# Designed miniproteins, single chains, part 37

Each design is a single chain, and the fold is of that chain. pLDDT is the mean over its residues in the fold that is shown.

## One batch from the design tools (miniprotein)

Design m1353
Fold by ESMFold2-Fast:
Structure m1353 (fold): chain A 85 residues (1-85)
Amino acid sequence: MDKLEAFLNSLPLSEEQKKAILDLAKGKESPEAVAFLASQPTITVLSLLRVIDSEDPEGAKYVKEQLLADPRLSERTRAALEVYK
């Protein structure tokens, strides 16, 4: 996932946060990545999802489903993800 790695390197993330997000995008459960992403601005979450979808549509679907299942996700981000196709 070269584009996802490049995108994550453009963000002020720790190496542990980058690894957790990469693991989540590969379909591995990462409650740390979900919690972190649920706290991010809507535009950051949508941009991340678009990058993942461009390389792995199934990974993007998994990340979207994990975020929608987290009750900490903001109503604004939830609404944006529900209409994202």
Scores: mean pLDDT 81

Design m1354
Fold by ESMFold2-Fast:
Structure m1354 (fold): chain A 110 residues (1-110)
Amino acid sequence: MEELLKAFIGEERYEKAKELVKSVKSEEDAKKAIEEIEELLREDLSSLSEEERRVISALVAYQIALVEKNEIMIKVATEIIQENPELARREYELLQAVNPELAEVIAPLL
């Protein structure tokens, strides 16, 4: 999982996102971490809507949180993803086409 996500978003951005997730100790920290991950990915996501960028950032945070075993981050990311089920499904379908192993990690959220 970690190696697949590093390949997908790049090692430097992955390490920055990982440090953001590791710093999460509250639900407010988790929301801030997702916003900072969105900023980190902004160049790749610039053509997408604000809600689409938020869902993708939450999916990235969720995957890192599973590795780091951060239950607060898992909870907050899951809530954001489930509030936008149609966007999450579309991103899952896109991810499944380009990286099916990584898509399998988020499948339980849909």
Scores: mean pLDDT 76

Design m1355
Fold by ESMFold2-Fast:
Structure m1355 (fold): chain A 61 residues (1-61)
Amino acid sequence: AEKYLKEGEKYKSQGKYEEAIKLYEKAIEIEPSPKAYEKLGEAYKEMGFEEKAEEYYKLAK
């Protein structure tokens, strides 16, 4: 889980949000965590998918 979150953050820093989302989803599949849902929400927000971002932020709470 932690490995995929770190790799996702690297892709996000490069502006590769779709790749980051796939890695965050992989992290959630292995071990669901508020941090992983928050990161997924941030990536969707950066892509302009506000409604999806809010949905994942609710899961992170």
Scores: mean pLDDT 79

Design m1356
Fold by ESMFold2-Fast:
Structure m1356 (fold): chain A 66 residues (1-66)
Amino acid sequence: MVLRVRLSGPVESQIGLVLRLIGDPNARVTRIGPDVYRVELSGSPEAQERLIAALKAEPSAEVTEE
């Protein structure tokens, strides 16, 4: 699955989220704009759903499924 993630809010919150995404072995992160990232999800459907739920719970992140 491919997600588009737009970040807003404080820089500290954005950095924390980006580091979590880069550290996930089931996520490939590509910067496509100043505050916009493409996230390609791999691994089990359960792992993908957990990561999607975590991203959608972030108040500084707008998540769109491609």
Scores: mean pLDDT 75

Design m1357
Fold by ESMFold2-Fast:
Structure m1357 (fold): chain A 90 residues (1-90)
Amino acid sequence: DVDLVLAASPEELEAGLEKAIAAAEKAIEAAVAAGDKERLREIAEKLRREAEGLRELAEELRERDPEKAAVLERAAERLEELAERAEEAV
């Protein structure tokens, strides 16, 4: 939602993304504890798609709002790291 990203401050955007990242970490932990390899694959695929979307949005904002672009890019990197962790757990 580009309108929400444009309306939020960089700090508000980062806080929202941190909450989403924490939820993803919890989902991975639960799937690992359950031994659910199919869920881990699904989580990894979803996180990679979300990271791609954040990178695309960051590129669009780079000239207009470089601070928000940097927040989105860092969040994309963290989601990619979580996707790798989920893939390694399979």
Scores: mean pLDDT 83

Design m1359
Fold by ESMFold2-Fast:
Structure m1359 (fold): chain A 100 residues (1-100)
Amino acid sequence: SAADLEAALAEMEAVGRELGRRIAEIEASGLPEEEKQARIAEEYRRAFERVRAILDRHGIAAPASAEEVEALIEARDFDAFERVLVGALLTVQDALDAAR
């Protein structure tokens, strides 16, 4: 339903806010740069897993496979990863607009 999709959008936005906060905490830490990058990659992996679970719960196909996302994380291509997350939000928004 439209209400379920609105809840999905809100949940995905909360995932984005939490990701940003965790990255800021890691960057503010006294950790070596290599360890910071590894932890940031892990936070991106967790964020995508949460987004995928939200999409799966609503029967919506993810815009990228887990293998594709892992390749972006390993390459440290966080800009491409952010585009995948935006694509997921747009997919839910399109489903919501169709349900209206």
Scores: mean pLDDT 81

Design m1360
Fold by ESMFold2-Fast:
Structure m1360 (fold): chain A 82 residues (1-82)
Amino acid sequence: EAARLLEEAARLAEELARALEAGASEEEIEALRRRLLETLERLARVDPETAAAARSGVEAAVARRDAEGARALAEALRERAA
């Protein structure tokens, strides 16, 4: 359960990083942010601390247009899933 949600969140964080690197539209970035936050809300039911930290990371990466930060988040989530 938790591992599946962590892997899905990591995949979405990587998509967010690629969108930020490519200079994607605000609309596309917001759609990815929304999907990722929905996955993290589900993760919060089983791993609230990891979900809260990841949510903070997503908001920071989007606000700063920080592709590297989004990639680091994806890596951290994958390590947690293992």
Scores: mean pLDDT 84

Design m1361
Fold by ESMFold2-Fast:
Structure m1361 (fold): chain A 70 residues (1-70)
Amino acid sequence: TAALRAKADALVEQAKILDEQRELGKAVDLYNQAADLYRQAGDDDKAAFLRKRAAELARLRDLLEQGRQI
């Protein structure tokens, strides 16, 4: 529905701000929530794109945490 897409769009905008602030874990959570809402709205392509972005950020977060210890 349009309401689900609007909520998902708002979560994407918040996730972008958190990504810019290097709050990667929170950004991952919001991208995954937005992806789930797009999937519920029938926008499978956008849902898949956001899940891929969340996975990329989760991997980056893990690498950055490992790099801080080395």
Scores: mean pLDDT 81

Design m1362
Fold by ESMFold2-Fast:
Formats: C-alpha cells, structure tokens, sequence
Structure m1362 (fold): chain A 57 residues (1-57)
C-alpha cells in the first residue's frame, strides 16, 4: 500500500518524495489513503506537510 511507502520515506528523511506521493494519492482519488498519509506526517512532527495535504482534500 502506498501509505506504507510514505511512512518509509518519512523515516528516511525523504520528506519531499513523501509529500509528492501523498499528492498523487489525492489526484488518483484515493482520499482515505491521503488522509492516512496526513496523519502519519502529523505523528512524525511534520505539521505543515500534514496541513498542506489536508487542504488538498
């Protein structure tokens, strides 16, 4: 699942790649997965990235 890939990218410090993957989820209409991605960013302390993704929903 793409959400697991986002988690791995965040753990590796690849925040730009993780955000881009979350944007792709929104564009594909995978809104539940995009919401989960936003939650993962919040848990990782990336509040601005999480809010950006939420604003796309």
Amino acid sequence: MEVERIRELIEQGRYTEAVNLAIELVKEGKLDEAREASRIFKEAGRENAAKYIENLL
Scores: mean pLDDT 83

Design m1364
Fold by ESMFold2-Fast:
Structure m1364 (fold): chain A 70 residues (1-70)
Amino acid sequence: MLEEQAKKLELEAQKLGDQYRQLGAQLGQLLNDPSSSISQQNQLSNQALEYLSRALSLKEQAKQLKALAA
């Protein structure tokens, strides 16, 4: 039970990590586009950080559940 729950949290964290990397790539493209606005860059940066924060939180929860299962 706890191990399955931890695995589910790890998969969710991995998906959020993938979203973070994808947004980082998009931000990189905007930084190379002279028509992009600072506002657009800040918006993508903030979204990327939100996904990263969520992913790290879920990884920590999964780690704690695994420790309890041991």
Scores: mean pLDDT 81

Design m1365
Fold by ESMFold2-Fast:
Structure m1365 (fold): chain A 80 residues (1-80)
Amino acid sequence: SLEEADRLFEEAKRLYDQGKYEEAVPLFEKALEIYEKELGPDHPRVAEVYLALAGVYAKLGKLSEAGEHAQRAIDLRAKL
């Protein structure tokens, strides 16, 4: 449900703010899956989650993954 996705996204953001980057990843990923299913892959909320994941991967030193997710968010916004 969208309510579950919103809860997961907010919990992941809280973990990110606490420096718990490894713990934030699976919650952002679960939120992404639900948002894509419920809203479709081209929705602004989906782009927002990709951008959040880019930030987390950057903090984890996974710069390749961070760049890929950031580019996905940019490309998705460009479709609008």
Scores: mean pLDDT 86

Design m1366
Fold by ESMFold2-Fast:
Structure m1366 (fold): chain A 80 residues (1-80)
Amino acid sequence: MNEELKELAEKLAKEAEKLLEEAKKEKDEKEKEKLILEAEILLGMLRIVLGLAKLLGEEEAAKYIDELIDRLEKKIEELK
């Protein structure tokens, strides 16, 4: 289960990072806010996956997912 949870988290994180890169280049404030909101929704899903990893005792996956969450939270804060 560790590898499956890591793969799911990695996919969610990559999609969120792509949205944040698009937001950084976006000149329209409303579109930028929408891209950030979509990334925040994916971050929320990532937190649910973290909760599942912790519930299942998958310590390696939980640690990896925590690191992805921290990285994304910092990127979102830099764009606000």
Scores: mean pLDDT 84

Design m1367
Fold by ESMFold2-Fast:
Structure m1367 (fold): chain A 68 residues (1-68)
Amino acid sequence: MKLIALVAAPDEELAKELAKEAKEKYKPDEIILLPGMSEEEALEKARELAKETGAKVLVVTASGVTEV
């Protein structure tokens, strides 16, 4: 099953740091950086992406990781 990580953070610098941690911990097949996107917007985008692709999607934020 394909695993996609969506990384949402207030800025690009933090998004890159969170993406590095996600890559080491979860080893996703694809990482998408969403700098400036809120956690709520990222969760909505993740749910749509999971429906469209059939992939397992993780939302990675400074507050934690949510699987959709």
Scores: mean pLDDT 82

Design m1368
Fold by ESMFold2-Fast:
Structure m1368 (fold): chain A 70 residues (1-70)
Amino acid sequence: EVEETLKKGKEAYNEKKYDEARELFEKAIELSHENNPEAFALLGTVLRKLGEYEEATKYLQKSLDLLLKK
């Protein structure tokens, strides 16, 4: 379930397990068929912590785009 996967990812992020958080947020995006703005925002945030700034910006932009297309 998307919500459970996001919760596990947030828990990993709070424990500073950024690689695990990244994998969980990527899974949440797949489970949501790329239609969950929170999953994209959280992936962008963890990618920033991993130093992947270009990829982080792309996913944060995808999150914003989904929120604006309501």
Scores: mean pLDDT 82

Design m1369
Fold by ESMFold2-Fast:
Structure m1369 (fold): chain A 65 residues (1-65)
Amino acid sequence: GKLIEAARKLYETEKDEKVKGTARIILKKAEEHGDKKVEEAMKEALKEGGSKGSVEAARKILELA
């Protein structure tokens, strides 16, 4: 899926360890639950205001997908 590919690319290219760590968690969840379910969860997290690393990683992954 596009989300898995985007999360993997972010994980491989990101220099910020907090953003990279969040990308790894998103990648693992997408592999376990599927792209669509994780995409919906990421959009909800962006609305509620997660940690800086989580919000930045989610935004970058959605931009890349």
Scores: mean pLDDT 74

Design m1370
Fold by ESMFold2-Fast:
Structure m1370 (fold): chain A 68 residues (1-68)
Amino acid sequence: MEEVTIEVETSRLGSLWRATATIKDKNGNVLDVVEGYGETEEEAIRRAIERAKERAEKMGLKVVEVKV
């Protein structure tokens, strides 16, 4: 099973927060990017991480680290 890291970045979109979760392999290659939105930064991060983990699982990837 290939190991991946999830990196999360946040930005404000008016009254909403966007969290962008990037799935990277051990060599730093971007495999996928998913987004989460919320009224708080914490909600956006949580949703983005949840979606990224689900995406990684569907691709047969093992998440070894989550960076926020």
Scores: mean pLDDT 86

Design m1371
Fold by ESMFold2-Fast:
Structure m1371 (fold): chain A 68 residues (1-68)
Amino acid sequence: SASEHASLGLHLRDLGRYDEAVEAFRQAIELDPSFEFAHGFLYSVLYQELRRLDEAEEVRQRLKELFP
């Protein structure tokens, strides 16, 4: 489920496995595009941990579109 993938992402983040955490959150979003928490966690990992700023900005814009 989307919730299970988001939980996996959080666990991977806690282990410092940030690229795998990103994949897990993206899978959660594919299963439920309206899952606000998964978008938020994806943004956090991309921006704060990985500093993948272009991808983070893309997620931020998507958050604004889906949750105005």
Scores: mean pLDDT 86

Design m1372
Fold by ESMFold2-Fast:
Structure m1372 (fold): chain A 94 residues (1-94)
Amino acid sequence: MEEVEKALKLYKEGVEAYARRDYDKSIKLFEEAIKLAPDHPEVADIYTRLGEIYLEKGEYEKAVEYFKKALEIDPSNERARVLLKTAEEKLKKK
């Protein structure tokens, strides 16, 4: 079994868990996908989705950390940039 192939399957399952609002399962699946293929281009999207989960959970500091990680990998990720600003504004308003 190819590690990248397994990571992509876990990523897909994580997205499906997120769609069902099963955030704990989504987080676990995304973390496992990153461990299997940390250099894969999808890692930036995974960090963006982890940031989105923590934003939904009201954990704004963690959301900021994950969006920044996504932007370190892919500085052109517009979704991560927009959501980072949202999370930072939520931290100010508390």
Scores: mean pLDDT 82

Design m1373
Fold by ESMFold2-Fast:
Structure m1373 (fold): chain A 57 residues (1-57)
Amino acid sequence: SGLEQAERRGLEYLPTVKEASEKVKKAPNTLEELAKISQEQAKKAQEEREKRRKLLE
């Protein structure tokens, strides 16, 4: 639920209006960074698998 947070937001609704505008357009940039982190983790996992393969042979 977010009703309590919505009520508190009402208190800051005026400044939140302009902050929301900038956040909505920055949202895709943040998503892109998260995607890169995921890719990096996948790469590390792959490298670890390769290392395991070499150890086992």
Scores: mean pLDDT 62

Design m1374
Fold by ESMFold2-Fast:
Structure m1374 (fold): chain A 104 residues (1-104)
Amino acid sequence: SEADKAFDAGDYDKAIELYKPEAEKGNVEAQLRLGRAYEAKGKYDEAIKWYEKAASQGNATAYTQLGRVYEKKGEKEKAIEWYEKAIELDPNNTRAKVLLEKLK
């Protein structure tokens, strides 16, 4: 999509503009991508908001990304909790398992 091309080019402002309407309509993929764009800009509170919306719809990647954002904020306990929830939702989530091991 045009939004994905903007994201891949590092144009996070354009990516945010293009993902936001679909994310607001409840599109899980758009919510996840919008969270990633905010995270890339260091806008962690905005990233958390959109990852929480994607996670509330059962997206395992969003659980892993919530763990990563909390880790970046220095909230290790919350990061561990989100990684464990990601693994519970998808036991084959190797990314969450690797990230969790780095915190133990």
Scores: mean pLDDT 87

Design m1375
Fold by ESMFold2-Fast:
Structure m1375 (fold): chain A 76 residues (1-76)
Amino acid sequence: LSEEQREALVEQLRARAEELAKDPARAALATDLSGAADGIERHPESAELILRRLRQRAAAEGDEATVALADAALKA
């Protein structure tokens, strides 16, 4: 990921985490998204690993939007 792509990804992950946090049933996934954003911002060298783990978690919970977001970032 370029710096610009990484910054856009972090913003998208945080925005989605805020949206998901409004639903108590999705609070755990919201925390995972927020943690992934923080991890990518602090450790960009680990971005691929963080995104792969986030994708796996989102897929297990049926969150297709987060799966698509992670897949798009992993292709960039």
Scores: mean pLDDT 83

Design m1376
Fold by ESMFold2-Fast:
Structure m1376 (fold): chain A 81 residues (1-81)
Amino acid sequence: MPEKLRREAEISVYLLAAAVYIVVGEKERERGNIEEAKEAYRKAREYARKAAELARENGDEESARQAEELEREAEEKLEEL
């Protein structure tokens, strides 16, 4: 039980980190800070990938789907810069 809850928390933390960095990247882009926006979107992509990997390993299809969507969003935003 404690280990399963810890893994679920880890997935949630990586999902949250990915979402936060997408928001940071968007704000930096709005300010014209293109290099900072790129770094934020790269971090979002990395955290989303980690969340997807952990979710798949733990059979959490819902979290894996959410992570894959966040990874895709970060990649699309990087292509826009």
Scores: mean pLDDT 86

Design m1377
Fold by ESMFold2-Fast:
Structure m1377 (fold): chain A 71 residues (1-71)
Amino acid sequence: SEEARRLAQEAYEALLAGDYEKAAELLRKGASASTDPEVRRLLLEAAEAVEAGDARTAFRLLAQAMKLLNS
């Protein structure tokens, strides 16, 4: 999904900027825009990691989702 890819990229930029509230919102929107169950799961888990204060896990999960979105 083009929308899921755009939202994932915006979430990545928000994470880099330290805007964790915006990043979590964008990750959840990205999950809702994705029809791929694995991408949806990774983006939701990334949002949960951001909300838990685990930015490292969020970056890793988002990178995995972005790799699938670009395949």
Scores: mean pLDDT 88

Design m1379
Fold by ESMFold2-Fast:
Structure m1379 (fold): chain A 92 residues (1-92)
Amino acid sequence: MKAKVEITLEAAVRDDGRRVELTSAEVKASDGTPLPFKAEFRVERLSPDVVRVTAHFTAEVEKDDIVQATATFRAEGHGPVVATGTAKAKAK
């Protein structure tokens, strides 16, 4: 039985006024199987040198399964920032 799962990952990233990108994204089922997903990426400037980045994931998986999302963000000249989260799929 398929259910929709949504996961929102956010991080504060130092960009020194430069561009931040979502460099990788993945969603996996509890058994480690990669899942098809949709992702939305948002950037909000907090200060001249720091942004809040948000990645919103939507996937479908079996009801009551636990999925893990991982997003990697990178600013030019800086190392990667990795955010991870888990959510349980709920049926209608």
Scores: mean pLDDT 78

Design m1380
Fold by ESMFold2-Fast:
Structure m1380 (fold): chain A 68 residues (1-68)
Amino acid sequence: MKEDAEAAFNLGKAYYAQGNYELAAANYQGAIKLDPNYAEAYKNLGDVLKKLGKDEEAKEYYEKAAKL
């Protein structure tokens, strides 16, 4: 449900704040799986992917966020 997606998103933010970008990405992906219309989760996943050097994938998620 959306509340579970929000919990996954908040956990992703916590890992991002710790500099654990791999776990941040996994949790943002979890939020998207639970709520495919979660624009902010797509945007934050893009930010994490840029930190991981995955600029192409980051661009795809930014475009998905913009379409929501």
Scores: mean pLDDT 84

Design m1381
Fold by ESMFold2-Fast:
Structure m1381 (fold): chain A 65 residues (1-65)
Amino acid sequence: SEADKAVVKGQKALDEGNYDEAIEYFKKAVELNPDLKGAENLLKYSEALKNGDTETAEKYRIEAA
């Protein structure tokens, strides 16, 4: 699905440290399929990483796993 493709691209962007790109892809995934709770957690994780909020990032990393 398009939502799954967006998650894959978001994960690749995270691996490359491109947090802005990751945020855009995870937002797209959530918009395409709001029932993908993993994508919502990855979005919040990516936003926390961009802001240097390590505590919030750790919370959403655990919830996404």
Scores: mean pLDDT 80

Design m1382
Fold by ESMFold2-Fast:
Structure m1382 (fold): chain A 65 residues (1-65)
Amino acid sequence: MKEEYERLKAEAIQRVADKARAKGLTPEEILELVRKVMDRFDELYKQGKSLEEIKEELDKFIEEV
């Protein structure tokens, strides 16, 4: 459902921002990472990927931050 995807997107954005901030990245760097998460989510959603597939891909991206 769209609501579940919107929740996943919001949680991924929050997680990447929190992790980047904890690593001492600048506000500009944090915003760039947030944009990458948003763009990646939108691309996967556009491709019709499942909630599980999108979550796995975003989790991998956030882990690499």
Scores: mean pLDDT 84

Design m1383
Fold by ESMFold2-Fast:
Structure m1383 (fold): chain A 68 residues (1-68)
Amino acid sequence: MSRDEMVELLMRLGGLSREEAERITAKVIELAKQGKYQEAKELLMTEAGLSETAATALVVAAIEESKK
């Protein structure tokens, strides 16, 4: 999943503005780079209102993006 696809998903599932989705995506990728996967998941669940399953999938995508 690309960074743009992560932003689009957050806008659709989280009801976030583009600016909010971009900020959260950047923070989640940063947390993934630091190995803070649980913190990234909790951020997505609390700020974006995602389910645990959806938050986990986005954290996996952020880990893949962090390796580029």
Scores: mean pLDDT 81

Design m1384
Fold by ESMFold2-Fast:
Structure m1384 (fold): chain A 74 residues (1-74)
Amino acid sequence: PEEAIREAALRVMEAVEASDLTPEQRELVGQTMEAAASGDVESAREYLRQFESMPGAPPSVVEALQRLVDAAES
């Protein structure tokens, strides 16, 4: 499970690097990644929901974060 989470986290980092995120968006990405890495799936899903609701949130980053949260739940 830890390796699947690491692989998904790398995809998130790639999507973030390809996107111009605001500081607030970057903070939510970081919080989602930390929660997922610690196995706190509920917090990770909540941070992801907050990120999705932000204006201008890139779909590629949303999709990568969704896969990360799904990997943490497995």
Scores: mean pLDDT 82

Design m1385
Fold by ESMFold2-Fast:
Structure m1385 (fold): chain A 70 residues (1-70)
Amino acid sequence: MDKETLELESRLALEIMAASIALLAGDKEEAIKHYEKAIELAEELVEKGMEVEIAKETIEKLKKKLEELK
């Protein structure tokens, strides 16, 4: 795995974690922003052709969460 891909994966995980923490705190607006950033990072992984199946699955799950929150 190249360093740039690893950094994207790490940032993706952090954004998902931040969104989950925001939801536990009752802050839906912050959770939405973190999920949207996570989707952007996962889309970047797909564009790079790295972890494509996992990234696509993550995008679908996060989009469903956003629909529930909006």
Scores: mean pLDDT 81

Design m1386
Fold by ESMFold2-Fast:
Structure m1386 (fold): chain A 94 residues (1-94)
Amino acid sequence: SRKEEVIKDLEELRKKLNFSPETQAEFDELIERAKETDDPEELSRLVSRAIALVLQQIGDEIEQMLKDIRDYKEGKKPLTPLAKEFLELMEKRK
């Protein structure tokens, strides 16, 4: 069903993101409630909140990657694999 497809897509996105334990618990509760509800309005609210958590996490990971690049340039720590890939892509674009 469409509901099952949307839930599966959200679960796959969550696997690719490094959620904190607290955010993971909130996301997992939203997904479980979405699976249990027969109310389209409640389903829409739960899915929208889950999407908001995904978008916030993407923003946080981008911010962390930019911080990691700054810290590397200042000699504070080695470059992470993700930040290295990002720099290589940016260098290719000039």
Scores: mean pLDDT 78

Design m1387
Fold by ESMFold2-Fast:
Structure m1387 (fold): chain A 96 residues (1-96)
Amino acid sequence: MKKEAEKLLEEGKKYLEEGDYDKAIEAFKKAAELAPEGSRLRAEALANLGEAYLKKGDYEEAIKAYLEALRNAPDDPELIARLVGNVLRAIGDSLD
């Protein structure tokens, strides 16, 4: 499970860089599903899912994904600060 989730996370990041947001979303959703609940891996998958939605212009889905990432984040101040920043950015972009 964990190694498969890690592979899907990397594949999703590649699709995100290539601008294939639909394939990135699919890969990140599967990565998050396979990653253990409350794990950094699940939080990272959900954070990247939010980024893919944000780049696609799906602001509501981006915000939901970032909030789920926060729920799964370990007690890591740097990751939490990054995710809070991502939520605020998505809200700001939805208002522009």
Scores: mean pLDDT 81

Design m1388
Fold by ESMFold2-Fast:
Order: C-alpha cells, then sequence, then structure tokens
Structure m1388 (fold): chain A 60 residues (1-60)
C-alpha cells in the first residue's frame, strides 16, 4: 500500500540521518511526506515529515 511505501521511505530517511547522510535523509523524508499525502494522511502528519526533511537539509 502507499502507506507501507511511506513507512519504508521514513525508515530509510532515519537510517540515513543516523549515518550522517543528510542529503539522503532529506530526500527520503521528502518522499515519505509525498507518499503519506497520497495515502490520505492528515495535513499535520504530512507537515511533520516535511519539517524533518527541512531539518536534514539544514545540516548540509
Amino acid sequence: SLREQAEKAREEAEKALKNGDYVASARHYGRAAQLYRQAGASPEEVAEWMRKAGEAADKI
């Protein structure tokens, strides 16, 4: 499902963040946000993942 794909993208973003790969982390969090939106997640939930993508990008 789209939500399962979003969860996988989120997991990949978290792994990249722990490894200091901020470029990969930002991309994966951004992808997770898009997939959560497509899966019908709330605007608040989508905004959370977009915020995390921005935080990772700020570390580049």
Scores: mean pLDDT 86

Design m1389
Fold by ESMFold2-Fast:
Structure m1389 (fold): chain A 56 residues (1-56)
Amino acid sequence: SEVAEYVARLNADPRDADALIANLEANGLKPTEAQKEAIRAALAAGQSAGEAALVL
């Protein structure tokens, strides 16, 4: 699926973690500092963007 391809691309580039966090904030979600750190750590460890977003 296109979503799975997009998620795979996010996981290939650690800088996309900041883009994901910015997108979540732009859509009205307010991740805590701990949740933002968890998202960055999860993506750096090779977890999917969907799995990283589960901390919300």
Scores: mean pLDDT 66

